# Designed miniproteins, single chains, continued (3): the designs that were tried, part 22

Each design is a single chain, and the fold is of that chain. pLDDT is the mean over its residues in the fold that is shown.

## One batch from the design tools (miniprotein)

Design m8737
Fold by ESMFold2-Fast:
Structure m8737 (fold): chain A 97 residues (1-97)
Amino acid sequence: TLEKLEELAKNAKDSEKTKAEIKKLVRETVEKNKEKIKKLLEKFKKMDEEEQKKFAKSLSEEEIFELSAALLMAREEGFYSEEEVKELEKIAELAAE
């Protein structure tokens, strides 16, 4: 869960076990939502720039977390193609505004 991940992240520092637990939870979240994220990326690619900005701002905290987890795993494990990674980064940047 997001709450459990936040607690683990706060205590992560130099603990290998804590880092492994965070990575496991992130991976499980990404695997669970892989299809959902891919469909979201397909819709996002079809949007114009104004719709993309509106979409990113409409994302819930849970959806922002799911996208952030997907981006983290994309960088570490190659879970997504280079094009999908670029789209994930674009959504994350727009959502932060």
Scores: mean pLDDT 70

Design m8738
Fold by ESMFold2-Fast:
Structure m8738 (fold): chain A 83 residues (1-83)
Amino acid sequence: DWWQGLSERERMRLLVERARAQVPAAIAQARADGFSDAQIALIRQMLDVRLRQMDRAVAEQDPAAATAQAEAEAQELIEEAKK
């Protein structure tokens, strides 16, 4: 699989990119599920903070630790936002 040819840092960048791409859909789904504007604003702020943390992790010189963090947090936040 093409994923196996990527470095850990490259995989982490792709995970962050995928997480960002899914944010608008997650917000739209939350609105459809009846979340208030205040709740949507809080979710958006949480996602922004976490994605910024992932960007910093990508810039770090320890790609193994940063990859594990980005993979776990990106998937967890996206699933939580959709719920």
Scores: mean pLDDT 70

Design m8739
Fold by ESMFold2-Fast:
Structure m8739 (fold): chain A 78 residues (1-78)
Amino acid sequence: DEGEKAAKQAQDYGERGDVKGAGDYGYKAGLVGGDELTGLRGEGVAETSAASGLTSGDREGAGRGAYLSAQAAYKGGG
């Protein structure tokens, strides 16, 4: 569904090193799951997860972290 698709996009952007893209889709997943505050939370945690993974040299972890963060925002509202 739309929240799951957004979470997968956050993963793809995180793996590519696009922290802003990961955040944008974390925001979208959060909006689907709840409201604007949930969206903003999804954006922040997806960006943080992607950035932390990239800083440690773990691109797969960056993507996985962004996905899990976006999923948590989405499912928290559903």
Scores: mean pLDDT 78

Design m8740
Fold by ESMFold2-Fast:
Order: structure tokens, then sequence, then C-alpha cells
Structure m8740 (fold): chain A 103 residues (1-103)
């Protein structure tokens, strides 16, 4: 919770570069990956039902939901993304996906 709370606070304060560094450090705690499409298809369905979701976040989630079976994503980054979405911190969730896109 301390790491997630710190990322949220940094994003709210506009300190996006510091938040990106923490997200990268956390993602790097695991080399394990999961297939993108089975993870992101149900997530896309959930996000479409929630109010206040940024269109940019929906578009990135849709891209992964429709990705070929060969596309994989970092498991630690996905766990962080899911927690941020559960807490409705959509700007921080978008930043997590932007960091994962750069890998």
Amino acid sequence: DELIDKIIKLVEEGKKEEARKLIQEYANTSSATVPAYPTFLPLLAILKQLPGVPEELLNKVRKYALAPESVRINIAGVDLLMELIKRKHFEAALLVLEVLDEQ
C-alpha cells in the first residue's frame, strides 16, 4: 500500500517523472509476463461500465485487449494497474500503461 499511495500522491502533485521511476522499479521486481488479451478483455468490459474513465486509458486497454496472442505484459505492472483501477486512480493507471508500453 505504501508504494501505491506514493505513486498516487506523486501523480496528483504533477511529479509524473518521479512516479514513472517508481513504476519502472516496481515492474522490474519481476521478469514474469502474462498474455495481454485474456487480462485486458475483462478489464475493458469493467472500465466501460465505470464513470470518469479517461478515453486515453480506455484506448490503451482496448489495444491490449485486441492484441495478438504473442503480445505479453509484465505481471508486476498488471498487478499495480489493477490496484490503481480498483481505487479509481485512472491517471496513475494510465501512467502505468505508458511505462509498460516503453518496454
Scores: mean pLDDT 84

Design m8741
Fold by ESMFold2-Fast:
Structure m8741 (fold): chain A 63 residues (1-63)
Amino acid sequence: SEEADRKALEKVREEWKKHPSFTKEEEILRDLLERFAGEPSARTPEQRAKAVEAYRELKKKYE
């Protein structure tokens, strides 16, 4: 769902802010995920699902 995907993306950004050792790679990835949330083309269900997958990978990395 759109709301769930948007909340997942926001949660990724908040969790990255809490992590003490942000890398330039993480900043770039965060910017790309934010573009996915902001751009009209990024509002397709498929593109949002990919953003949620990125969140899942980050969750595995930090948990």
Scores: mean pLDDT 59

Design m8742
Fold by ESMFold2-Fast:
Structure m8742 (fold): chain A 79 residues (1-79)
Amino acid sequence: SEIFEKAAAEVAAIGAAAAPALEANPDDTALKAAVLEAALKVLEEGLKKAEEAGDKESAELLKKGVEVARADLAEARAA
């Protein structure tokens, strides 16, 4: 659970840091994609750590997070 909580907090921090720039330019698809790419990297690293630690609960949650982030990134890149 700590591994998932740390990854979730890092993803939230990435979003919070980018929020003012996205609010100032809501059509910045390149920035939106970059934020999603950064979040995906955090989730993938978290998943690796959870799997290495045998934390099945965090691994399952992070695996779902990776799937959602990949879908969101594909949608952002298609726009």
Scores: mean pLDDT 83

Design m8743
Fold by ESMFold2-Fast:
Structure m8743 (fold): chain A 106 residues (1-106)
Amino acid sequence: VVTDPAAAAEAERLQAQIDAQVKAMSASKVFDPQKMIDLAEQFARLGDLYRRAGQYRTAASHYLDAASIYEMLYRMTGDEEYLKKAEELRARAAELRAAHPDAREA
């Protein structure tokens, strides 16, 4: 298993940025699809960083967070491209779990 300790620190910084963005979005009365896309991509990147850090369960969880946002975008817009992105992220999470069985949930 290849790990990157610098990725863990980067993931923590990105988590703080995501939390701030979520708070800003929750204060808005207007739905903004671009901000939702940006948030989903940040969760996907967070998954990549935790994967590089060897935290595979956490990585898979964040890929699923990103997929949930794209599924919500699909329900709101009807745009099948969002559904496809959600499916790709769910597949990535499943592949990660299959490749790292020791990382399974308790």
Scores: mean pLDDT 79

Design m8744
Fold by ESMFold2-Fast:
Structure m8744 (fold): chain A 56 residues (1-56)
Amino acid sequence: PSAADEAAGRAHFASLSPERQAIIRAIGETLRRMGDAIEEGLKTGKAPAPAEIPPL
């Protein structure tokens, strides 16, 4: 994907209603936390702690 496609996606998200943006932000926050936990596991040479992965 190109940087232009990413910028278009963000602009589209900004055009959504505040309620819809809040839902998307919550999903993005969850995915970001999962990514951080995986990266930490790779750096420390161990699997991420279950407590660091939010329950679905």
Scores: mean pLDDT 68

Design m8745
Fold by ESMFold2-Fast:
Structure m8745 (fold): chain A 55 residues (1-55)
Amino acid sequence: MSRVKQAMKEFLALKQQKASPQVLLEKRNALLKLIDDLKVDPTPVFREMAEEMRR
């Protein structure tokens, strides 16, 4: 989870900094691949991402 949580925070930081859509897409794809590779349930991480974005 720590690596996935770090990737989530990086993605949210880039989104807050108005990074280009291409950079956001690459970061999102890397995050999804990391979740898949680690066989982590993505539901809790996506829920946490949505909550952090709302703040």
Scores: mean pLDDT 70

Design m8746
Fold by ESMFold2-Fast:
Structure m8746 (fold): chain A 62 residues (1-62)
Amino acid sequence: SREEVLEALRRLAEKYGKAFPEAVEEFYKAVEEARREKTDEAYEKAVEKFLELMALVAELEK
């Protein structure tokens, strides 16, 4: 379900996102919005913010 995906993404953000607290906060806000609105657009935004966070993490490894 979408909720299971959002929870899995939150766990990954908590584990890997420690160097980017602002990006983690933006992602958490998008997750709360997705849970409140329950729209495709809000869900897609939460996934997009997660991918932005993961891109920052990937750059840190270089």
Scores: mean pLDDT 84

Design m8747
Fold by ESMFold2-Fast:
Structure m8747 (fold): chain A 66 residues (1-66)
Amino acid sequence: MSREELLKKTDKIIEAARKTAKEEGISLGTATRMVMAASEGYSPEEIAELFGVSRKTAEKAKEIME
């Protein structure tokens, strides 16, 4: 993976986490952890239980990582 490709992918993840945090009223730290959990293959149900968020919010985090 080129440096440019890595930076673009990282920026997308950060912006997605920031947008989710603002829209759902959760901390940026929680949003980032959710996006990372989704990338590790956790299900939306597992993410919802782990972070105390709605299943819909967890599904959004998973879609961002696909």
Scores: mean pLDDT 74

Design m8748
Fold by ESMFold2-Fast:
Structure m8748 (fold): chain A 77 residues (1-77)
Amino acid sequence: MEEAGEREQELLEELKKAALAGDVEKAKEYAERLKALARERAAEAAAESAEPLSPEEVAARAEARLEALLEKWLKEA
C-alpha cells in the first residue's frame, strides 16, 4: 500500500495550512520540501523494485500532484 512518511505527512499538513491561510510564499516553501522528499522516495522505490521504476517519472508525478494541490488550496483560501 502507499505509505506516507511521517515527515511527508507533517509537511503536507503545513502546506495545506499555509495555502488555506493565503501564505503563498510559505506554501511554496513546503511544496519544495515535499518535492525533494518525493524525489528521494522515488529513487528508493526504484532501487528496491524488482520491476525497474523510472525515478524521474515517479518524482514528476508526485510533483504534479503537489502543484495541483497547492493551486487548489490557494484557490480555496
Scores: mean pLDDT 71

Design m8749
Fold by ESMFold2-Fast:
Structure m8749 (fold): chain A 69 residues (1-69)
Amino acid sequence: EIRLYNSKYGAKVYKDGKLVNTGGKLSEVISGKQGEKLDIVDANGEVKPGFIGEQVGSVNGVPVYEVLE
């Protein structure tokens, strides 16, 4: 169980077709691991491939991973 962090304000992050995060916020707890594929939709509606990057922290024992393109 992990949380995602995306620094890009206005971006939306999808995993397996489900919205899992919005930019500038921590996600809810989700299932995932480093290297898994994501879809990122930026503030202009452009779809870009992304992935679960490196661990950047933890909150209450849950690891937080960065969203990368």
Scores: mean pLDDT 80

Design m8750
Fold by ESMFold2-Fast:
Structure m8750 (fold): chain A 84 residues (1-84)
Amino acid sequence: SEQVKKLVEEALKEAKKKGVESLARIGARLLQELKKALASGDFFTAQVLEGMLLIVIGEMRLQGAEEAAKLFEEALQLIKKEYS
């Protein structure tokens, strides 16, 4: 959705300010793959990808990128709500 795209775009900007842009790019890719898995009904792959994304979000937070982490969490919740 446009809202998810905007959240990810802002998360990448915030992550760059904190020097964790590479982690944020991994997070963005995981969100795209998670959305594909949910859309195809592959709920096991979706759970694995969500777990991986939460690890990446936690690492961003540990490295001081709190705002980027929050924006990715918001994007994840919107995707989950769309496919629930």
Scores: mean pLDDT 89

Design m8751
Fold by ESMFold2-Fast:
Structure m8751 (fold): chain A 85 residues (1-85)
Amino acid sequence: EKEELLKEITEKSIAAINEVLANPEEAREAAAEARANEAELRALDPVMYEAFERAVASLSLPPEAQAEAARELAEELARAVLEAS
């Protein structure tokens, strides 16, 4: 069921993005490592790499805007993953 898959992917994406926002130092370290392997990671999963970059970029937003950015990114990621299949 596409609706169940969309919900599951959205929930997992929100959880992952919230982990990035909750651990900004760890997220920045992970981002540096990801950027060192950008070409390889983009070749494997360009959608996930771009979503990760956007999640890390949201750390520069005020806290009140971070929750909205996480929700929007999670919705966009879930739709992109399902539509790319």
Scores: mean pLDDT 67

Design m8752
Fold by ESMFold2-Fast:
Structure m8752 (fold): chain A 101 residues (1-101)
Amino acid sequence: MVLTVYYSSEGKYSEFFKRVIEKLKERAKEKGIEVKVVDIGKGDGFVVEFDGKKLVFMEVSPSEGGPRVEGEFLLAPPLESVDPEKLAEEVAEVIYEELIA
């Protein structure tokens, strides 16, 4: 099985998305799942697909709560995070729990 990540490498969230991808690769290795990364260029896009399930990133305010999934949306506040590394790890865990676990 392959987890596919589409991400914008040329946008305001690019560094955050790279951190999430690295954390996802670490977790996916525990299940023998290959992570395929597709650069979609310019923009603020981040989409994760696994076994017919899809999560689309959407920025939210920190006041709206921590990282979570609502429907097909992966919600997180990357630009206002006081700890971007910890947020990336939490987002990767949310993706793992929804799609892989």
Scores: mean pLDDT 83

Design m8753
Fold by ESMFold2-Fast:
Structure m8753 (fold): chain A 70 residues (1-70)
Amino acid sequence: DEEAARELAERLNAADDAELEELIRTTPVELLVRALPYLDPEVFRKVATFLQAVFGDRVGPELAAIEAAR
């Protein structure tokens, strides 16, 4: 839900590079996408790059829409 997405975003924003990569790798894609609006710009870029690289066409339109709304 929204609370889980916000809590994840707080963890991602506070994480160092190694912890951030592990969180991105171990978190369900749906929750990662929902956390995107709450991320710091640098963290958003890293998470969006991971999602685009792994899921490509499946998440492309959603990532573009979220980026446009920031």
Scores: mean pLDDT 75

Design m8754
Fold by ESMFold2-Fast:
Structure m8754 (fold): chain A 97 residues (1-97)
Amino acid sequence: SEEEREKLLEEYAEKARAALEEVEARFQELAANTEKGSPAALAAAYRELAAWAREQGREHLAEAFELAAEGHETGKTEEMAPRIRELIAEEVRELAA
């Protein structure tokens, strides 16, 4: 029924909101514990986020975080940025489908 569909959409919207809040909280925690200006510490933080994203089944997001880590370790952050943007766009497309 239409009422059952609306309830399912509300439940999915709430799960998505909770997941985004968890990502934000985890990012803030890692950022607070990361030495500012350290490429190695930033790379470690991004790899932890990538591992978390994989556990959630979010492979495009995980790959984006791994590329961010590699960019910081190699000093090639700007070279990695177009691919990271493409992966985030793909993640959003899959969530919208």
Scores: mean pLDDT 70

Design m8755
Fold by ESMFold2-Fast:
Formats: structure tokens, C-alpha cells, sequence
Structure m8755 (fold): chain A 78 residues (1-78)
């Protein structure tokens, strides 16, 4: 559906931006604190965009779980 396509775009864009932040952190370009602050900001923006597009809560929860998983992995690397 059109909604699923819009969700997929937001999901993929958000994860790509988070992956870029992960690379910057691993390269020593940003601190763990800065990484966490920027990931939170990206997640909040993605959730706002999804709400504006009337994306189902279940799909928003999928993004939240993926973000939580990635943050946990980075905390273990720090």
C-alpha cells in the first residue's frame, strides 16, 4: 500500500542516518553521548513523520525495536 511504501522510506532513511552515526562513533569523530543524542533526535523525527502519515502503531514499534537493538550494540562496543 501507499502507507507501507511511505513507512519503508522513513524506516530505511532513519536507519541509514543511524548507520552513518555509528560509523562516525567508531571512527572517533563523535562521542558516545553525541551519538545517543543524535539517534534520539532521528528517532523522534521519524516517529513524528510516521504519525503525520497515519502509519500503524505496530510499524512505528518495529522502528523503535530496531533503534533500541542498534543502541544496545553500540553501548556494548563502548
Amino acid sequence: SSRDAKYAAIYEETLAQIEALEEEFRAGKISLEEYLQRVVALAQDAMARMQALDVPLAKMEELAREVESRVQEMLEEA
Scores: mean pLDDT 85

Design m8756
Fold by ESMFold2-Fast:
Structure m8756 (fold): chain A 75 residues (1-75)
Amino acid sequence: AEEAVKAALKKNEERKKKEGIKIDEEEEKRFKEAVEALVSGRAVEYVRRLMEEAGLPTPAEEEVRADAAAYLATV
């Protein structure tokens, strides 16, 4: 399943390159950083980046921290 998703993304990138559309390296880098933040246990920073990229208002830091703490408390 994950390999199929990666293959589809690669195929889409090759199509955009053939049409002369440059891949935005900054957007790709931001996405990778968000994934790394989640994997490294920085869920708060990851949620903020997702909200910012979606153009939604960033939730209050206290709310995001409270949700993260509640999640960690559930074992």
Scores: mean pLDDT 54

Design m8757
Fold by ESMFold2-Fast:
Structure m8757 (fold): chain A 88 residues (1-88)
Amino acid sequence: EEKEEILKELEDIKAQAEKLGLTRVSNLISKAIEALEKGDYETALKYLEEARDVLLFHLAMSEPAEQKQLEALIKRIDEVIEKVKKLI
């Protein structure tokens, strides 16, 4: 159930991004979830890496109070990226 576990983790990350108003990040994670459900792990990785890049841009422009939340979200996406790489 490694795939189901990754999907559940991505849905949680998406919900966190939505709460933070990071609409582009949540949309990219939705596309990654769709790709994973179809077994397209390479496309899922592409969307996750793009979401990570968007988070890094937000981190560079963020106020100190938001930095910890963005850093935690980036770390979670990095962990998911490594898990998806193991499925390829």
Scores: mean pLDDT 85

Design m8758
Fold by ESMFold2-Fast:
Structure m8758 (fold): chain A 120 residues (1-120)
Amino acid sequence: MEEDKEVFDKLSEIAREIAKKLTPEQQKELDEALETFRRIFDRYLAGEPVTYEEFIEAAQAFRKIVELLKQYLSPEAKEKLDKIVDEAAERLTTASPEEGVRILIEAAKKIYDIIEEEKK
């Protein structure tokens, strides 16, 4: 459970690196998406109830982060990313809001691992 906080730190590290290659408009979109995801993630970690609307907001923010990140990856890494996103989307169809946030966190961690491996 302590590693759940590391997921956001890992996403922020990735965002910081790709932000150097983004347009000012894309940097603003990334910052807004990260802030939205952080807010909902912090509520989830605090054991606060997550509404369906908050879950949808988190899912939309997650998608924006992935789309901005994906453009700077190799074709192989993009394919792996698409698979993770598709698997998460399928799991989300039957998930509660709380389970949905957990699924997004798990997907974010897997995405970070792929990018870290590509860079090394």
Scores: mean pLDDT 76

Design m8759
Fold by ESMFold2-Fast:
Structure m8759 (fold): chain A 90 residues (1-90)
Amino acid sequence: LEAEVQELLERLKEKKRQIEEWIERLKAGEPVDMAEVTKLLEETHQLIRKLLELAKQLDAESRARVVREAQEAMEKVNELTKAIVAHQRA
């Protein structure tokens, strides 16, 4: 369980990095690949859902860590969504 959670947290960290790269590209005025971005967001949501489900089996401290990481990932998802909307309106 702990090893599985660590593996998924590393995957979530990689998704956060990819989301941050897209935010930077959009701020630089690069075109949006909506298919690629949609896939990235869907994969991120799937990872968050699985991590939160597994977190139910963890102790309080480990669960709090997973919840915090999931919240950070959701904040990045929201930031990317806002950047896409701003880019399309510009």
Scores: mean pLDDT 83

Design m8760
Fold by ESMFold2-Fast:
Structure m8760 (fold): chain A 76 residues (1-76)
Amino acid sequence: MSPAERMVRAGEAILELAKKKGASPETIAEIQRYVEEARRDPEKAPLYVTKAAKLALDAGISPEEVGRAIAEALGD
């Protein structure tokens, strides 16, 4: 996968984790928006995926859970 494709997949993993953990519909919508922005602008994908991760952390999801979801999605 290209670096940009890996970042988008990481963002999608964060979105699915937030849904699984019962984050609010508003938080899920914001994370989804950042994932879609990452798809539109590959050069800024790391910025948008970082913002998505911050929203997940602010919703009470641990850094370890976020990291695990990303690793599983990337096949690591």
Scores: mean pLDDT 83

Design m8761
Fold by ESMFold2-Fast:
Structure m8761 (fold): chain A 81 residues (1-81)
Amino acid sequence: SKLVEELIEEAKKAGVEAEVEYEEEGGKRKVVIKAELDGVKVTITYTEEDGKSSLEVKRDGDASDAANAARQKAAEEAAAA
């Protein structure tokens, strides 16, 4: 996935250690990217099934749901581009 590759490269440029897990079974693909920046853990989960895709971004230590929602939307827009 273009988004997954771009996120890994950005993490490397920022000096962040990132872990990528890839699973593909029965037409369902799942990619999980785990990274830590400034003591905050970020988990990005991309799921693709039957031609439909979903992207979930979670950040530990965020104080507001609004910040998480804005980040999720930005990631989805980046994935669509």
Scores: mean pLDDT 66

Design m8762
Fold by ESMFold2-Fast:
Structure m8762 (fold): chain A 90 residues (1-90)
Amino acid sequence: MAREGARRELERLLEELEEALKNKDYEKAIEILRKASRLLAEAGLDTEAARVNASAIGAEIAVKAGNEEAAKHYIESALDVIRHAIELLE
């Protein structure tokens, strides 16, 4: 995948993720994190992909347990990873 194309798609997913988090739509946020993880892996950012995927798993477990605070924490941690990855694809 071209770096510019991967960066633009990640920027779009980041905007969708921030909106889902603002709306407290944690299930949608988890879906977006899984998409971001796949895109990061396709772009060769395997470490960032693994970190985002781990956050998605943690958030899913937290949502199933009714722990919205923990779910938010995992999603916010993944946001920081995605922001860093966008800078790496410059």
Scores: mean pLDDT 86

Design m8763
Fold by ESMFold2-Fast:
Structure m8763 (fold): chain A 63 residues (1-63)
Amino acid sequence: DIDLVKKAAEEAGLTPEAIERLVRLVKLNPDATDEEIRAALLSVVTPEQADAFLAAYEKLKAE
């Protein structure tokens, strides 16, 4: 869900540019794995931010 991805990225403190790139990646590749998403994020954010995004995304999916 694109809205869930966007919310997780905002909670992880990603920049608007990083959020925009991530949303486009997910729209083009809805079956992308967490590893593929993390690898794409590492081109624009730190590993700590990428890991924070994945943690927020898993938390939101569990709610």
Scores: mean pLDDT 77

Design m8764
Fold by ESMFold2-Fast:
Structure m8764 (fold): chain A 90 residues (1-90)
Amino acid sequence: SKLEEMIKKLKEKLEEFKKLVEEAKKTATPEEQERLDALLEVVEIQVENAIKAMKLLAEEGKYEEAEELFKSTLEKIEEAKKEVEKLKEE
């Protein structure tokens, strides 16, 4: 289903983000590692909540709202990736 494909893509993007954070941590100071861990935790919670909400919306037949939530969650992951890149440059 389209919902299952969207959920799969969010999980794949979260795994990509986890790997990005792990690589960034290899050269990070202890303070930077704490900031990276906090950012990862926020993104994990956002993705988990989005998947849960998307499933509930789909059960109610609100597929357009589920797709909008999917798109906004992808944007949040991309914003978090930019924040990791900024931390690497500092």
Scores: mean pLDDT 87

Design m8765
Fold by ESMFold2-Fast:
Structure m8765 (fold): chain A 81 residues (1-81)
Amino acid sequence: SERELIEQAVKGGLEQAQGLADLAAQVDPERAEQLRQEIFQIAEEGAKKALEQKTPEDADRILSEAIGRALALMAQAQAAA
């Protein structure tokens, strides 16, 4: 069902965000906990919004945008470190 596809997409997005959070200490050891919290906040907001969608395509777009924001945050932290 479309709902099951949306739920699987959200699960995948959250797993990807967890992977990024696990790398936070390698990117910025001084601010690792703050970086993890910011990644999880982006992921949680994205997941919540994706779950409210009616189509898997809209959910995937929202999750891709959220992961893109988390990746940009990681890149900025790495450049500042």
Scores: mean pLDDT 86

Design m8766
Fold by ESMFold2-Fast:
Structure m8766 (fold): chain A 99 residues (1-99)
Amino acid sequence: MINEKVIKALEEKAKEYEKNGDYRGLGDVYASLADIYYSEALEAIRQGKLEEAREFLKQARDYYDKAVEAYRKAGDTEHAERVQAEMDERIAELEKLLE
Protein backbone atom coordinates (compact mmCIF):
# COMPACT_ATOMS: atom_id res chain seq x y z
CA MET A 1 0.00 0.00 0.00
CA ILE A 2 1.49 3.34 -1.06
CA ASN A 3 1.85 5.71 1.88
CA GLU A 4 1.43 9.09 0.13
CA LYS A 5 2.90 10.93 3.15
CA VAL A 6 6.10 8.83 2.94
CA ILE A 7 6.37 9.44 -0.83
CA LYS A 8 5.93 13.22 -0.38
CA ALA A 9 8.45 13.30 2.49
CA LEU A 10 11.03 11.45 0.35
CA GLU A 11 10.37 13.75 -2.65
CA GLU A 12 10.90 16.85 -0.46
CA LYS A 13 14.10 15.31 0.99
CA ALA A 14 15.34 14.64 -2.57
CA LYS A 15 14.80 18.34 -3.46
CA GLU A 16 16.75 19.40 -0.35
CA TYR A 17 19.67 17.05 -1.10
CA GLU A 18 19.81 18.21 -4.74
CA LYS A 19 19.80 21.90 -3.66
CA ASN A 20 22.62 21.20 -1.17
CA GLY A 21 24.69 19.15 -3.67
CA ASP A 22 24.39 16.02 -1.47
CA TYR A 23 24.27 13.57 -4.37
CA ARG A 24 24.91 10.53 -2.15
CA GLY A 25 21.85 11.44 -0.04
CA LEU A 26 19.90 12.15 -3.25
CA GLY A 27 20.81 8.69 -4.59
CA ASP A 28 19.74 7.00 -1.34
CA VAL A 29 16.35 8.79 -1.40
CA TYR A 30 15.72 7.90 -5.06
CA ALA A 31 16.70 4.25 -4.34
CA SER A 32 14.17 4.24 -1.45
CA LEU A 33 11.45 5.60 -3.77
CA ALA A 34 12.34 2.95 -6.38
CA ASP A 35 12.10 0.19 -3.72
CA ILE A 36 8.65 1.43 -2.62
CA TYR A 37 7.30 1.41 -6.20
CA TYR A 38 8.97 -1.96 -6.93
CA SER A 39 7.25 -3.49 -3.86
CA GLU A 40 3.89 -2.02 -4.97
CA ALA A 41 4.41 -3.44 -8.49
CA LEU A 42 5.17 -6.91 -7.06
CA GLU A 43 2.05 -6.78 -4.83
CA ALA A 44 -0.10 -5.59 -7.77
CA ILE A 45 1.18 -8.57 -9.82
CA ARG A 46 0.26 -10.93 -6.94
CA GLN A 47 -3.27 -9.43 -6.88
CA GLY A 48 -3.65 -9.76 -10.70
CA LYS A 49 -3.71 -5.96 -11.13
CA LEU A 50 -1.39 -5.97 -14.13
CA GLU A 51 -2.13 -2.41 -15.35
CA GLU A 52 -1.38 -0.95 -11.89
CA ALA A 53 1.73 -3.16 -11.75
CA ARG A 54 3.01 -1.70 -15.06
CA GLU A 55 2.55 1.86 -13.78
CA PHE A 56 4.33 1.09 -10.48
CA LEU A 57 7.16 -0.70 -12.32
CA LYS A 58 7.60 2.35 -14.60
CA GLN A 59 7.91 4.59 -11.52
CA ALA A 60 10.42 2.17 -9.95
CA ARG A 61 12.51 2.19 -13.16
CA ASP A 62 12.47 6.00 -13.36
CA TYR A 63 13.55 6.40 -9.70
CA TYR A 64 16.33 3.78 -9.88
CA ASP A 65 17.73 5.52 -13.00
CA LYS A 66 17.75 8.79 -11.01
CA ALA A 67 19.46 7.02 -8.08
CA VAL A 68 22.23 5.66 -10.36
CA GLU A 69 22.77 9.13 -11.89
CA ALA A 70 22.94 10.69 -8.40
CA TYR A 71 25.51 8.12 -7.21
CA ARG A 72 27.62 8.81 -10.32
CA LYS A 73 27.47 12.57 -9.57
CA ALA A 74 28.60 11.77 -6.01
CA GLY A 75 31.72 10.12 -7.53
CA ASP A 76 30.66 6.68 -6.23
CA THR A 77 30.94 4.90 -9.59
CA GLU A 78 31.40 1.41 -8.10
CA HIS A 79 28.25 1.77 -5.95
CA ALA A 80 26.32 3.18 -8.95
CA GLU A 81 27.33 0.17 -11.10
CA ARG A 82 26.23 -2.31 -8.38
CA VAL A 83 22.86 -0.55 -7.93
CA GLN A 84 22.32 -0.43 -11.72
CA ALA A 85 23.07 -4.17 -12.15
CA GLU A 86 20.87 -5.25 -9.20
CA MET A 87 17.92 -3.03 -10.21
CA ASP A 88 18.14 -4.00 -13.91
CA GLU A 89 17.89 -7.68 -12.85
CA ARG A 90 14.98 -7.04 -10.45
CA ILE A 91 13.06 -4.91 -12.99
CA ALA A 92 13.60 -7.50 -15.78
CA GLU A 93 12.19 -10.29 -13.56
CA LEU A 94 8.98 -8.31 -12.94
CA GLU A 95 8.70 -7.31 -16.63
CA LYS A 96 8.66 -11.04 -17.52
CA LEU A 97 5.70 -11.55 -15.14
CA LEU A 98 3.78 -8.75 -16.94
CA GLU A 99 4.02 -10.55 -20.34
Scores: mean pLDDT 84

Design m8767
Fold by ESMFold2-Fast:
Structure m8767 (fold): chain A 100 residues (1-100)
Amino acid sequence: MFDKEELRNAALAFLKDPNNVDAFEALQAALEKYKLEDGKSLFEGIADGDEKALEELAKILKELGIDPVEFFKVFAEILKKSDQKELAEKLLKKAEELEK
């Protein structure tokens, strides 16, 4: 079952040390527990670059007191290091749209 506090703690741990594999795995696990309207996990939607999944993540992060712009920029840097450049570019574009 999805737990907002679990996601908040995982996201904050990830932002504090983005190169920590354990922190990233905890974040992934928390995002996988969140189910979108189509039954996909939020993590699956993000991995697919689904605009609705990125919007839902931004909304949840705001509710948790986390800046979605900062989060997407940090996440994109980690994705670039993992050779996921196209997904990283989609996250950066969403961050830019949220800054307007």
Scores: mean pLDDT 80

Design m8768
Fold by ESMFold2-Fast:
Structure m8768 (fold): chain A 90 residues (1-90)
Amino acid sequence: MEEKIKELAKEIGELIAKLNPSFDAEEVAKKTYETAMKEAEELGIPKELVLEALEAYKEYLEALLNGDEEKLEEARRRGEEIARRIEEHQ
C-alpha cells in the first residue's frame, strides 16, 4: 500500500508540474506523499482510503490537463464522496 501511495504521489507531482511549470514535480511528489502519510497516521485514516483519494485527485488533474469537462465533473464528485468518507471516519 505505501509503495502504491508513493507511486501515485509521483504521478500527481508530474501532472501538477505539467499544469504549472513553476512547480518542481519531485518536490510536489515528496510533499504529497509526506502529507498523505502524516494525515493518515494522525487521523487514523486507512491507507486504502488515502490511496482512493490520491487516485481521484490524479484523475481530476488528468482531466484538467486534457480539458475534459465531463471527466472533471466525474473526478470532482468522486473526490467529494471520498472527502465525506474521510470526514465521517473522524
Scores: mean pLDDT 80

Design m8769
Fold by ESMFold2-Fast:
Structure m8769 (fold): chain A 80 residues (1-80)
Amino acid sequence: SMEEIKKKAIEEVNKIFDEVEKEGEEKGLSGKEILRLAAKRIKEHLEKLKKEGKISQEIYDEILNLIKERLKSAGVEVEL
């Protein structure tokens, strides 16, 4: 179902964020630097899923908008 596809994509996004957070903490990156790196990797992953036909444009837009709102709330500016 579309809901299951969206849930899987969100789970993959959360995994990328967790991996970047661990990597960033080990390297002494600030929270804002971690968010910028995570946003970049998440966008690249979502674009790959869309190109492979694994997610729809609607799911891509919804998840990307969630990431953009999270960045805005944290005062992080990044081009996505």
Scores: mean pLDDT 84

Design m8770
Fold by ESMFold2-Fast:
Structure m8770 (fold): chain A 80 residues (1-80)
Amino acid sequence: LPAPVITSVTATSDSITVSWSHEGRAIVTVSDENGNVVASETTDASSVTFTGLPAGTYTVTVMNTETGLVSEPVTVTVTA
């Protein structure tokens, strides 16, 4: 199975919604501008929403748990 591809990342005033190619079980990781992981979710879905995020710039990655391969990172900004 290939590395997942992030197909969309949408930010609101306090949330980030991530969608990716459907590759089975995935770990979605949201990191702040300093590289600190602020949210992570393991899911069998192809989309996850993280809520309650403070304003800032975040980097999102998706890992395919079957291959251990990680997507290209996507940068997204949450505005207050």
Scores: mean pLDDT 79

Design m8771
Fold by ESMFold2-Fast:
Structure m8771 (fold): chain A 70 residues (1-70)
Amino acid sequence: MSGTATLAITARDGAAYVGTVTFQGYTAEGVALVSSSGQASVLLADGRQVVGTVTSLTDTTLTIGNAVER
């Protein structure tokens, strides 16, 4: 994968993100795995994974709440 997603965060509490995390500049097929339970897993360019509940998904933007690094 040769794309970069922009991560916008409000704050962190350890591995947890406080508030909503938005990823931009991706394709839905390439960067996020969205499960039937409404969970998303996003792989960042540095190899970190961010998991949370999908609140919005478009072709270029994924927004997740209650996000945690795994």
Scores: mean pLDDT 58

